# Ledger of designs, part 31: designed miniproteins, single chains

Each design is a single chain, and the fold is of that chain. pLDDT is the mean over its residues in the fold that is shown.

## One batch from the design tools (miniprotein)

Design m1119
Fold by ESMFold2-Fast:
Structure m1119 (fold): chain A 84 residues (1-84)
Amino acid sequence: SQETKELIAKLQELSLKPSSVPLSPEEVQLLIKALEHPDQDVRFEAARLLGPEVKKHPEAIEPLVKALKDEDKNVREAAFRALS
């Protein structure tokens, strides 16, 4: 869908941000919602991008713990790395 394409574009944009620039609270909330997306590639990128943010945004911990039980192996591995 167009909404999924726009979400993927936003995830790609966030992945290009320098590590020195933290994500905004709104961007973190977008990623938390993306962890529940039907597309496994969207959930994978959301989990990967949330990893560096966990210490500053502990609200990401519970959604990432749920992602440890995801149906997709790559999403589970990304969530595990995010929490480690």
Scores: mean pLDDT 84

Design m1120
Fold by ESMFold2-Fast:
Order: C-alpha cells, then structure tokens, then sequence
Structure m1120 (fold): chain A 72 residues (1-72)
C-alpha cells in the first residue's frame, strides 16, 4: 500500500466515522492524520489490511480520548 493509498483510505474511514457520529468537518482531517500516523508506526511486515485495521483502532482510541465531548 503506497503512502497515497494509505492517506486516501484514512480519509475515507475518517469521513465515514465523522458522518456516523455527526462530528464537525475538522474531525475528518484530525482522525485521518492519526490513522496515517498509527499506520506508519506499525510493523511494515504486517499485511496492509491488518495494519490499516490496527492503525484505525489505535487512532480512534486516541481521537476519542482527545475529544470526549464529541462522543458524550
């Protein structure tokens, strides 16, 4: 998975999450950036699908902790 593909996948995931939780537009960019950051921090030998799922789980946990007011 190329850096551009990761960035695109992260934005799609972040947009879906923001729409589901009715978050402000800035939430998309913040969550997408966290997903990319967590993806890059993970073991590059992991299959791309596994790495992206784990990156999302870690990113969302950090995002939720940073913005408890957005999740009630």
Amino acid sequence: MSPEEVRRAARVIATTVAEKHKLPPEAVEELAALIVEEYEALDPSLPASVRLREAYRRAFARFRAAHPEWFA
Scores: mean pLDDT 84

Design m1121
Fold by ESMFold2-Fast:
Structure m1121 (fold): chain A 55 residues (1-55)
Amino acid sequence: SPLDQSIARLERARATLDRLIEEHRDDPEFVAILQEQRDRVDGILEKLRKEKEES
């Protein structure tokens, strides 16, 4: 379904952000930006997963 595709895409984006945070752990300013993006992705994933449960 389109919803499953969106969830899968965001899960891949989260994995990429986690890798980038680890790779750039010595750059706290950049890590802060990446962490904010990860938190946004996690929030969207939570909403989409809840929508899937309600459908």
Scores: mean pLDDT 85

Design m1122
Fold by ESMFold2-Fast:
Structure m1122 (fold): chain A 74 residues (1-74)
Amino acid sequence: SVLQELTRRFIRIGREHGVEKEMAELARLAEEMLRRGEAPEVVFERVRELAEKLPEEVRERVLEALDEARRALE
């Protein structure tokens, strides 16, 4: 699943950049929104907004993961 791969990438990014708690929370929120039936595009937009609070390097990796997930759903 593209969404399971996205969650896995968030956890890896958190581990690599020392922001495991923040990335685990972001992954949890994304899964919760999807479980509530929100469209993937809405979830991606919300994740992008929350990523703005993260350090630039982490934010860039999150945005890259979102772009790859979006392309995989097209």
Scores: mean pLDDT 83

Design m1123
Fold by ESMFold2-Fast:
Structure m1123 (fold): chain A 65 residues (1-65)
Amino acid sequence: MDEHEAEAVRLMGEAREAARRGDREKAEELARQAGEHAFKASGADPSTLESAIRTVVTHVLSLVP
């Protein structure tokens, strides 16, 4: 597994846990970090980075009660 892929999975788990606790600010921060690591692992076009991060953040924030 790519180091960035492993870090993205870990950070995503932490982001979901923060969201479940109602910590929207921490959940958003961790989700952005997870999205950035996932993007680095994928090698995708840099122009899609913001869109990819926005998708991850939106999903995680949907878990906030």
Scores: mean pLDDT 77

Design m1124
Fold by ESMFold2-Fast:
Structure m1124 (fold): chain A 56 residues (1-56)
Amino acid sequence: DGEALARAREALLALGLSADQVAAGIEALLAGGSAAELARAAGISVAQARRILAAV
């Protein structure tokens, strides 16, 4: 889980998101969120969220 979360955080940061957006995205992932929930929380597209989930 720590390794997967580290990869997700790196992917979110690589998109140029703010610290608040990254934190919201990580919270959505920890809550067992879907790609749609990750996209909404981080303020990114569902396609970007699916790419992050596939890399984790």
Scores: mean pLDDT 81

Design m1125
Fold by ESMFold2-Fast:
Structure m1125 (fold): chain A 62 residues (1-62)
Amino acid sequence: MRYRVTIVGDRPGLLSDGSTVERGTVLEATDYRLLEDGEYLITLADGRLLLVAPEDVEITAL
């Protein structure tokens, strides 16, 4: 399944390559899951992982 992921919070999301994504960034994802610590782990369409707090992101099914 495909998802639109929009960063809506002031805290940047952390990508698996060490880069960050700031508020207003829109990404396409193939999967997401809630981790035990309360963060989302999101699998992006390009194969990178995004770690972000649920309150800092909007996820919409495409």
Scores: mean pLDDT 85

Design m1126
Fold by ESMFold2-Fast:
Structure m1126 (fold): chain A 60 residues (1-60)
Amino acid sequence: SENREKAIEAAKKAIETSTDPGSVATAGAALRELEENPNMSEEQARKALEAAERALKGET
């Protein structure tokens, strides 16, 4: 899934670049969900992408 791949990239970037513990925790949770559910639906992938992008922006 394109959304799943983008979500993984966004979550990893948020973990690497964020200095906010809440953002890092949110990104880490999203990454875990993505890695544990390789067969997730497009809607689940989209929600994970939104969460990862919010964490990347520091909006948790």
Scores: mean pLDDT 77

Design m1127
Fold by ESMFold2-Fast:
Structure m1127 (fold): chain A 68 residues (1-68)
Amino acid sequence: MDEELRRRLEENRRAAERLLRERSPQGLLAREVAEKLRAIGDGLDRGLALYRRGEISREEALALSSLA
């Protein structure tokens, strides 16, 4: 089941990266968005590691990715 969680989180990350690259000219603060994406990525990596060790639930791992 962590594979499905990882897939969903990775898809969200990819979508955000594509949006940042394409939509920056529309007045997005590219630096601010990039910093938020990095923070989310760090949280996702920690959450997945804890989930894989069985220390937290799938719901808790998803919550750690909600840094915005």
Scores: mean pLDDT 62

Design m1128
Fold by ESMFold2-Fast:
Structure m1128 (fold): chain A 60 residues (1-60)
Amino acid sequence: MKEELEEEIRRALADIAVGVAKVMVKNGVSKEEAIDFVREVLEKLGMPELYEEAVKAIEK
């Protein structure tokens, strides 16, 4: 119960982080900095497996 809710919240936060990174790149922040930002967020959320997918989303 609590674990399921925490997983859903972490996944939502990861999606928000990717969205923020995309906005950063569109406003002149380097792709490298945006990718590093997402990596740090995913690492803190305990979801490093989403890194590859997040990088692909930012690269597009």
Scores: mean pLDDT 78

Design m1129
Fold by ESMFold2-Fast:
Structure m1129 (fold): chain A 73 residues (1-73)
Amino acid sequence: DELKAKALEEARPLLEATVGREAAERALAAAAKASYEDLITAVADALRAAGASELDVAMAEIALAVILTVLEK
């Protein structure tokens, strides 16, 4: 829960750089409703629904995976 919130805050600037502020906010809102284990899937699904390219989705997934790895103690 708290770790999820931290991951999303750390991901915010990277998502904004990758997909733009509006799509990033939409993806972060979707992720906030998902479980910690489903964060990457929730973000990817929200970005695809918003029309993001597969490259942008992949970049967002990589950024989140790195953030989650670093934040896990």
Scores: mean pLDDT 79

Design m1130
Fold by ESMFold2-Fast:
Structure m1130 (fold): chain A 68 residues (1-68)
Amino acid sequence: MKEEIEKLVEEAIEAVKNGDFDKARELYQKAVELAKKYLSKEEYDKFVNEIRDKLIEAARERQLELLK
């Protein structure tokens, strides 16, 4: 299950980089739902913070590309 969650996270990040925000949101929600069901409370909190940071970084990278 952790591997499936990681794949959803990677796909969500890629979708943000490609500008597919609707797809990114759907993948993010699926990843969070699976994490809530299968991870411990500590792992869930860490996971949510890490994925949020990665999505923010991907969005920033895309914004810089649009300015270049």
Scores: mean pLDDT 78

Design m1131
Fold by ESMFold2-Fast:
Order: sequence, then structure tokens, then C-alpha cells
Structure m1131 (fold): chain A 56 residues (1-56)
Amino acid sequence: MSEEFQKEVQELLEKAKAGEDVETIVKEAERLAEKFNVPEFIKELLIKELKETAEE
């Protein structure tokens, strides 16, 4: 993945850790996946990771 994509993903993970709403985080992840044209499998993995982080 590009460095820009990884940076945006890290920012979402930080928001999830800070207690941001899970639905908002998922919506942002879907927007990032669309922006960077990532495959559906990568998008699903990203959403799963963010949900796991938000549940912590």
C-alpha cells in the first residue's frame, strides 16, 4: 500500500483508540478504500482491524 494510505489508516486507528464511534470509523475506512482504489478484500481487512481497535 502507498505511504499516504498507511498514514491515513494510522490516523483512523488513533481515532478508534480515542473512542470515536465505530460507524463513523467504518464510514471513513470505506471512503479511504474508495479514494485509494483498494480491493474489496483489503477494505474488509481494514474495517475488521478498525472495529477490533475500537472495541479495545
Scores: mean pLDDT 77

Design m1132
Fold by ESMFold2-Fast:
Structure m1132 (fold): chain A 81 residues (1-81)
Amino acid sequence: NIDKAIELLKKALDIAKEKGRETVVQSLENALKAVEEAKKTGDYDKAIEAVRKALDIAQRFGDEETVKLLEEALKYLEEAK
C-alpha cells in the first residue's frame, strides 16, 4: 500500500528533522516526492530507487530508527508493484 509507505516516510522525515541531519532530511524529502509522484503515475521503480538511496544515507549516519522505517516503506512499495 503506497499510502502506508508515504506515512512511514513522513515519520522518518520528522525524526531526521528533529535530529538536525540535513543530508538525511534532503534524501527523505526526495524519496517522499518520488513516492507521491508514483501514486499519480504508477512509476514505482523510481520511488523504490529514491527510497533505497535514502536508506543507504540513513545507514551511513547510523540512524537505526530511520533505517527500520525506510525498510518497512520499501517493502510496501515493492508489494504495490
Scores: mean pLDDT 83

Design m1133
Fold by ESMFold2-Fast:
Structure m1133 (fold): chain A 57 residues (1-57)
Amino acid sequence: SLEELLKELEERRKKLEEEVDEGMRAIVEGVASTLSKKGHSEEVPALKAELLAKLDA
């Protein structure tokens, strides 16, 4: 039925949004880890929080 099709499309859209968000969060965490290893540990929490805030829906 049309309702079932619309529900499936909505579920697929949600999964794609979650996948993109997870990918971006992984990139942010990778950057934070690299900066921490390079001696910027004191700046990392603030930078990570700022970048993650930009990913909030």
Scores: mean pLDDT 72

Design m1135
Fold by ESMFold2-Fast:
Structure m1135 (fold): chain A 58 residues (1-58)
Amino acid sequence: SKVQEIAERLGVPERYVEAALALLAAGFSEEQVVQYLVREGGLSEELAREVVRAAKEL
């Protein structure tokens, strides 16, 4: 799946890509999703932004 491809490419668990997709679909802003991934996921801000960017292309 594209979720698996993004997760493998960025070196993050699939659950974080899925979380980004779900939050974007729910109407949260990109910045809110980035902050969620940093605070709850423990990702760096740079990596969280790359996850959100990739999720938006799905």
Scores: mean pLDDT 87

Design m1136
Fold by ESMFold2-Fast:
Structure m1136 (fold): chain A 83 residues (1-83)
Amino acid sequence: DFVLDEEEKEQQAALAKRIAEMDALADAGKLTEEQVNELAAEVARAVGKLAGLPEEVIEEVEELARAGRFEEAERLLLEAYAK
């Protein structure tokens, strides 16, 4: 089983807090497109790392998500994850 060190646990906790903050902003109708894109990039990087994807693939998925190209980011993530 995958065991996280202290720094990895802190990074996961920070990401979970960011997601919760964005959910609260979305519920209040205050979430901006830039905040959605940045959160998507952070989630894509975290998912890619947990899935053991190559750093170059993680970087490409992160860049696509940050640019709002979510369909392309998801496609690349799923292709790399499945293969």
Scores: mean pLDDT 73

Design m1137
Fold by ESMFold2-Fast:
Structure m1137 (fold): chain A 91 residues (1-91)
Amino acid sequence: MAERAKEVAEKYAEAVKASAAAFAAGGDSVELVVVTKSGGVVTITIDLENGKPVSITMEVENVEDEELGKKEKEELEKQLKQIEELLRAQA
């Protein structure tokens, strides 16, 4: 559970880095799709304004285990909230 959440968080960190490159190219958003080890599919959309991430949307689809997927979703939401707060604290 936590291991899969960390994997998604690492991919999200890559997406944040890609957001800066996308803005330099004139992009409005970055979309990342990650398949977790549990078979869950996570779609993360980061919206950009003035070259900064302003909103983060996450959609989670679980295809293998509903109970495991629920716990995984809660862990992912917790980690995304922490990342969102870090983005808001960006100077």
Scores: mean pLDDT 59

Design m1138
Fold by ESMFold2-Fast:
Structure m1138 (fold): chain A 55 residues (1-55)
Amino acid sequence: MAEERVNELALEALREAGMPYTEEQVRAMSPEEKAARLALLGREEAAEEVRRLAA
């Protein structure tokens, strides 16, 4: 499922950025919210990948 890949990518990128999110919290975010948050943290490539997978 594209949704599961988006969740895995977002969780990994957020953890690398030092954000203390749980898997449950990341899954609760919409794909658009995940992408926006990653972009704000300077993870532009991960944000764009989330947008591509969620489209």
Scores: mean pLDDT 77

Design m1139
Fold by ESMFold2-Fast:
Structure m1139 (fold): chain A 61 residues (1-61)
Amino acid sequence: MSDEELLEAARRALEAARAARTPAQAKSVIHESQHVLDLATSEEAKELAREAIEAAREALK
């Protein structure tokens, strides 16, 4: 994935995290966001991925 694709993936993950209503949806977002965080070189993509992970973890409570 390019940095542009990773940034787009991070944005989608954050939107999905905030819309997550089930544990399965939240776990999927965490997994995808972790993958973005591992591969991304841009600070913006990493920050969005971290926000998505935190939002998804709140949905798991």
Scores: mean pLDDT 79

Design m1140
Fold by ESMFold2-Fast:
Parts: structure tokens; C-alpha cells; sequence
Structure m1140 (fold): chain A 86 residues (1-86)
């Protein structure tokens, strides 16, 4: 089950990157871009926690590392989550 949530989180992160690009072009507000980024980070954290609950700790850590890389606004959040999952 957690694998589906991980895939959904990856899609959310991809959408957040696209929305961030549109905000840089002035086609979307910075506030709308921040909402997309925040939603992606929340989805990523939920998926990582579910992966850990299923015993897929290595997958959870890789997902968190990916989140820190593609959502740098939430890097500290992901670093804290990774320590919690240790």
C-alpha cells in the first residue's frame, strides 16, 4: 500500500516543480507555488512514514533524500524526518 503513496508523492513533487517554474515566469503567484510545494512535502512525509511502518526503511530514506533534493524549501523538514526514522 505504501508504494502507491510513494508514487503519489513523487507526482506531487513533480507538479510542485512545474508550478514553481510557472511562478518564476509570473504565470502563477508565489503563494500558489508555495502551496503546491507544501502539499508535496506533506504527501512525501506521509508516504515515508507509511513505508517505515511496512518495514521498508531503506525505501523511506531514499524517498526522503529525494524530497530534500527536489523540495529544498523543506530540506530541514526531511533531514529531521530521516533522523526520526533511524
Amino acid sequence: MAEREAIAAMFAASVANAVRYLAEKGLVTPEEAQQAVDFAAETMERAARLLKEEGKVDYAKELIDFGAKVLPEHKERFEELKKELE
Scores: mean pLDDT 83

Design m1141
Fold by ESMFold2-Fast:
Structure m1141 (fold): chain A 65 residues (1-65)
Amino acid sequence: SAMDEGLELFEKGFEAIRDSLPEGTDAEALLAASREALRRSTGEAEPLVKEAVALFGRGRALRPN
């Protein structure tokens, strides 16, 4: 589903930028909270999931090697 695909791409995108987060950022807690928010806000999450899929997909395509 779009939700599952969005969550997978979100996780992969988050992992790609995780090392760029400031020291002391609880990346795992931030990721878990974001995933829970997406799941709980299904009516509002669908557009956000679709946007995340598009943004992270585009980010990977445009990212310098």
Scores: mean pLDDT 60

Design m1142
Fold by ESMFold2-Fast:
Structure m1142 (fold): chain A 68 residues (1-68)
Amino acid sequence: SARDEALAAEARRLLAEAERALAQGDVTKAQHLLSEALRLVSRIRDRETRLELLARLGALGQKVAAAK
């Protein structure tokens, strides 16, 4: 749906920003961006898109945890 596409696009944007923040050593900013991305992903109704983005969130979340 157009709503799920918009939520997925914004979540992907936030994930990219979180990855850049982490690369710059801004762990706090990366954590906040991941929290916002998770909020958007949780609202996606399409199971395949939601699971894909949850996997991406989990992988980046592990990198944030390792940087602490």
Scores: mean pLDDT 87

Design m1143
Fold by ESMFold2-Fast:
Structure m1143 (fold): chain A 62 residues (1-62)
Amino acid sequence: AEKDIEEARKALEQGNYAEAVRLFKRALEKDPSNEEARRLLGEIVARHRDDPEVLKAVTQPL
Protein backbone atom coordinates (compact mmCIF):
# COMPACT_ATOMS: atom_id res chain seq x y z
CA ALA A 1 0.00 0.00 0.00
CA GLU A 2 2.72 2.50 1.00
CA LYS A 3 4.71 1.85 -2.19
CA ASP A 4 1.54 2.13 -4.30
CA ILE A 5 0.76 5.50 -2.65
CA GLU A 6 4.26 6.81 -3.45
CA GLU A 7 4.03 5.63 -7.08
CA ALA A 8 0.54 7.16 -7.38
CA ARG A 9 1.84 10.53 -6.12
CA LYS A 10 4.63 10.43 -8.73
CA ALA A 11 2.08 9.64 -11.46
CA LEU A 12 0.03 12.67 -10.33
CA GLU A 13 3.10 14.92 -10.52
CA GLN A 14 3.72 13.66 -14.08
CA GLY A 15 0.09 14.28 -15.10
CA ASN A 16 -0.59 10.56 -15.55
CA TYR A 17 -4.01 10.62 -13.89
CA ALA A 18 -5.21 7.22 -15.18
CA GLU A 19 -2.13 5.47 -13.74
CA ALA A 20 -2.55 7.37 -10.45
CA VAL A 21 -6.17 6.12 -10.25
CA ARG A 22 -5.04 2.49 -10.78
CA LEU A 23 -2.32 2.78 -8.13
CA PHE A 24 -4.67 4.38 -5.56
CA LYS A 25 -7.29 1.65 -6.26
CA ARG A 26 -4.60 -0.99 -5.66
CA ALA A 27 -3.56 0.73 -2.42
CA LEU A 28 -7.20 0.76 -1.24
CA GLU A 29 -7.58 -2.94 -2.11
CA LYS A 30 -4.64 -3.67 0.24
CA ASP A 31 -5.68 -1.09 2.87
CA PRO A 32 -9.35 0.04 2.58
CA SER A 33 -8.94 2.39 5.58
CA ASN A 34 -6.32 4.56 3.86
CA GLU A 35 -8.02 7.99 3.92
CA GLU A 36 -5.29 9.68 1.86
CA ALA A 37 -5.69 7.24 -1.04
CA ARG A 38 -9.51 7.53 -0.89
CA ARG A 39 -9.39 11.35 -0.82
CA LEU A 40 -6.89 11.67 -3.68
CA LEU A 41 -8.70 9.09 -5.83
CA GLY A 42 -11.98 11.00 -5.38
CA GLU A 43 -10.29 14.31 -6.19
CA ILE A 44 -8.75 12.99 -9.44
CA VAL A 45 -12.11 11.58 -10.58
CA ALA A 46 -13.92 14.84 -9.70
CA ARG A 47 -11.38 17.04 -11.54
CA HIS A 48 -10.90 14.78 -14.60
CA ARG A 49 -14.42 13.41 -15.22
CA ASP A 50 -14.11 14.35 -18.91
CA ASP A 51 -10.96 12.21 -19.40
CA PRO A 52 -11.97 8.83 -20.91
CA GLU A 53 -8.71 7.22 -19.69
CA VAL A 54 -9.50 8.25 -16.10
CA LEU A 55 -13.07 6.88 -16.38
CA LYS A 56 -11.73 3.61 -17.84
CA ALA A 57 -9.21 3.29 -14.98
CA VAL A 58 -11.99 3.89 -12.40
CA THR A 59 -14.36 1.28 -13.94
CA GLN A 60 -11.73 -1.30 -15.00
CA PRO A 61 -11.29 -4.21 -12.53
CA LEU A 62 -7.88 -4.67 -10.91
Scores: mean pLDDT 77

Design m1144
Fold by ESMFold2-Fast:
Structure m1144 (fold): chain A 80 residues (1-80)
Amino acid sequence: GAAEAAGRAAEEAALRGGSAGEVGRAAREAALAAGADELAAELAEGAAATAAAMGRTAGMDREEVARLAGRAAEGATAGA
């Protein structure tokens, strides 16, 4: 579903070392491609970007940041 697609895209972007903005953008584009509406896609983008930025500020490793961003994108998309 759209939530799972957003989560996977955010995780993959973060694993590639993408910026918080790139991680958010990946979640948004995946959500829209999977049939989510614009609100769900915007919430996925914000959640993924915020999670990536916060995880990095907290000193999480790349894999931990990726998992956090993926979970945040999935949860935001599913809750929309």
Scores: mean pLDDT 90

Design m1145
Fold by ESMFold2-Fast:
Structure m1145 (fold): chain A 74 residues (1-74)
Amino acid sequence: MMSLADSLLALARGLADAPREEQLEELKRALRFLIGRVGLDRAVEIAEEVLARLTDPRLREVLREALEEVLAEQ
């Protein structure tokens, strides 16, 4: 069964060719879903695991920005 980290990683990779604004909005939506499902602390751990596994610096930057913006909403 795919882990939540594997699912978020697959989503981020699938967004590689999308416009940055769409990447940001979709990743923010996914992070809000994760927070609602597993709680804030676990969602942050999952996001940090995905950040460590992303090799594309642009995807790492947009995921980091999405995480920062979603954390500011808490």
Scores: mean pLDDT 84

Design m1146
Fold by ESMFold2-Fast:
Structure m1146 (fold): chain A 74 residues (1-74)
Amino acid sequence: DLKKKILELALKIIEALEKGDYKTVDELNEELNKLLEELRKEGVKPEEIKELADGLIVAIVNKDKEAVKKIIEK
């Protein structure tokens, strides 16, 4: 399930940010972008992908793991 993989990556990005591991943050961000591209290929509407990406960015910057979970599970 692509959404579960996106959830796992977003949570790992927050953990890497909390540890100051910016190399891992960059690597996981590249993986996250690839999963968002897979959602586009599976026919998820661009509007929904943008809302998901924007919500994840805000939650990750705020290090809010609960917000990440709610965004994915909506």
Scores: mean pLDDT 81

Design m1147
Fold by ESMFold2-Fast:
Structure m1147 (fold): chain A 87 residues (1-87)
Amino acid sequence: MEKEKLKEEAERKMRELEEELIEKAKKGLEEGLPELEKRLPGEKAKELYEELLEGIELIIRGVSNVALKNILKAIETDPEKAKELLK
């Protein structure tokens, strides 16, 4: 049935976007690490980097889960309109 296929596609695309955003966040944090090391002892800079990465991953995952829930609800309510949004 079309709704089930749209839900599977939405889940796949959301997972791909989530992975891409996490990778971009990691690169951004790595680029900022030298500036952080100038202001903090190296070990503390690494600890803060790891805490920031964990926090960012939680935020990305949380936002992705909320977005996916809304997309899945849209598919159930209006599958034709949801199909256009997934193109």
Scores: mean pLDDT 79

Design m1148
Fold by ESMFold2-Fast:
Structure m1148 (fold): chain A 102 residues (1-102)
Amino acid sequence: SLDELIEEFQRVADELVEILRKYDPEAAERFQALTDRLIQLVKERKPVEEIRAVLAELDALFQETLDRLIKEGKITDEEFERAVLLYSEFQQIADRILEELE
């Protein structure tokens, strides 16, 4: 169900925010704000194009943050791999939410 997908999405988002907060609290807060906005748009059944726009902002933020952290040696290889795997799960759940809305 859509409600179950939103719950899973929030769970994975919370885990990602926890990792990001250890290394970049400002990026973590921005990621959290964008995930909250995305969930609100989904609950209000806003157009898929509006939801995709927020997903694109989330993707850009995540990729830029992780790229910076790994280049600066601020994140461990283990935490980097965990963040990448969680983000893959996050994207898969987002895709399923979009499928349910279409």
Scores: mean pLDDT 88

Design m1149
Fold by ESMFold2-Fast:
Structure m1149 (fold): chain A 58 residues (1-58)
Amino acid sequence: SMHIRAVSLEFRGIAHEVEGDLEAAAADFLRAADLYEQSGDLKSAARLRARAEKLLAQ
């Protein structure tokens, strides 16, 4: 269930990014990354943290 929730948050983050809400997108990506890490998906966690950092740096 954590993995499914992580995927859902990732897609919501992508939607926020497309709409230009970079702060909301970054928040969703960081929440998804935490859930991916807890589920053992370290690669997806690292990818989403990097994406969130890029958005917050602007």
Scores: mean pLDDT 86

Design m1150
Fold by ESMFold2-Fast:
Structure m1150 (fold): chain A 76 residues (1-76)
Amino acid sequence: AVLPAAAITQLQQLQTAVKAGADLELCRQQLCAIINQYLPGSAEAKASLIEFVNQIKDAASLLSLIDELLAVTQKP
């Protein structure tokens, strides 16, 4: 896995918060922080992903992205 255990834990906590109806703007900010701190890749790739996160308007779409990040980072 390319993500450290701390990042996986934070993504799982964020997933739980979104499911519990936490503030969507705060959840987007937390996801952007996790991306900046832990995700591999170029600054440009991270900036593009952050821009995509900032366009998310609903909890279901945010959960879908968190689920995809967890799935991609846990398997190899």
Scores: mean pLDDT 78

Design m1151
Fold by ESMFold2-Fast:
Structure m1151 (fold): chain A 97 residues (1-97)
Amino acid sequence: SELKELEEKLEEAEKKGDELEKAEVLAKLAKVYFEQGKYEEALKYLTEALKLYAKVLGLDHPKTVNLREALFYLSKYMKTKEEEYKKKAEEYLEKAL
């Protein structure tokens, strides 16, 4: 139900051209997929959300910085499988929301 609600919110944000709302929904989708262990989907949504946060809020905004760190650590976790990187990805993703 949370995934369905987020997918419906994503479609609505896209229809309205609300880039900030779209970025926030994409970041929340990334969190849900991350919590489900679906890291490829989480990586995809994180990348899209980061692009929009950078565009709307700027590169140095705390949300943009934290999402970039989450993306970096998730990428490292997917490559290394080291739990410390997974924990860091989760921490930064939480701070980006």
Scores: mean pLDDT 89

Design m1152
Fold by ESMFold2-Fast:
Structure m1152 (fold): chain A 65 residues (1-65)
Amino acid sequence: MVLKGKLIGSDPENGKATIKLDDGRIATYTTDTKTGEGTLTIDGEELKARLLSVGLDGSVTIEVL
């Protein structure tokens, strides 16, 4: 599943990005800096995910694995 949204916040020191999805939901994308593994958290649910692209305008595309 591919999700699209806008980056509305970031915390690169913690490998974290806050994303407003196209459907209006707020999600957080977290990268484990040790493994490079991505996790998407929506309403407390953790999903394995990969960040596919980030545009200059803050557009984000995420693949849920």
Scores: mean pLDDT 79

Design m1153
Fold by ESMFold2-Fast:
Structure m1153 (fold): chain A 67 residues (1-67)
Amino acid sequence: LEEKGEEYIKKAKEAIKKGDFEKAREYLEEVFRVAEELEERGDTESAKKLIEEGIKLQGELDRKQGS
């Protein structure tokens, strides 16, 4: 599950780099969904890691789209 979350992080980064902001947003939604599932299982550390990385990417996305 954490590995799946990391894969979505990679896809979100790639989408942001390509200017595909809609795809990036979709992948970020998947990241947060996976993090919620990890939290539900008690994997709080893995969930926090994904959330932190996702928030960073969301900030980058907003910055590029908000310009």
Scores: mean pLDDT 80

Design m1154
Fold by ESMFold2-Fast:
Structure m1154 (fold): chain A 104 residues (1-104)
Amino acid sequence: DDARRDELARRIQDLINEYVDRSKTLSPEERLKLGRETMRELARLYRERARLTRDPAGRETALALARAAEEHDAGPMGVVNLEEGKPPLTEERRIELLLKAEQE
């Protein structure tokens, strides 16, 4: 359903825009919390987009974006393991990568 996919695209863009606007006035701690909440919601929306996408390549792209967003929900153990021997991807950097992927 094209109308449903257009609605989801607008919801994804609105969520990203809200994060960008709100993050400008938040403390670092509040920004990290908002980032986590935004990534959980983005993961849900990308999985819904995958369900509505009939094209296999588009479906796989949406699922890859959902998995990237869900990576933030790995919790403290995921962050600790990334910090051992490797520079961690920050929540802000992962959101930037999702923003870039959505625009491309």
Scores: mean pLDDT 64

Design m1155
Fold by ESMFold2-Fast:
Structure m1155 (fold): chain A 64 residues (1-64)
Amino acid sequence: SREELIAEAERLAAEGLELARQGRFEEAHKLLTRAVILLQEAGEDARAAAIAAEYRAIMKEKGV
């Protein structure tokens, strides 16, 4: 269901962003890519964009 896609995406996004904050960018990228795809499938384009923006902000802060 749409609700199940959003719930899975939010879990993956939370884990991926935490890995990114730890500097574990290869692992973070895999989880965040999956989260964005699931949100786009659910029609949650604004949430997908927000996660991508947060990831870019973390990378910039870490000098990547």
Scores: mean pLDDT 87

Design m1156
Fold by ESMFold2-Fast:
Structure m1156 (fold): chain A 60 residues (1-60)
Amino acid sequence: MERVEIVAPSLEAAIGAALAVIGLNPEAKVTVSGNTVTVELPDTPEGRKALEEARRFAAE
């Protein structure tokens, strides 16, 4: 399982990133705290793709 923290420029971006991860992998564990999104996903290509999408969403 891969765990990563994504720092977003705003709470809105953090929520967007969290929703993107859940949309791509409903089994993902996502926690939002301020502008930080903590994501836990399986070490699969699908999980890694969801993480990359969340990072892009958080980066604008």
Scores: mean pLDDT 72

Design m1157
Fold by ESMFold2-Fast:
Structure m1157 (fold): chain A 65 residues (1-65)
Amino acid sequence: SADDLLEQGIRAYNAGDYEKAVEYFEQALKEGASRPDEVLLLMGQAYRELGDEEKAEELYEEARK
């Protein structure tokens, strides 16, 4: 489920596996996460850790609707 994917993404993020975290967060959004704005913010944080500040900023703007 989207909630399981979100949980896996958070675990990957906490483990420092930001690429894997992004994969899980992206899948959570595609599966219809209940709070997509929160998922977008978490993806933005993961992209910042990966050094992709431009992508992080885009995701933060998407999270604002």
Scores: mean pLDDT 86

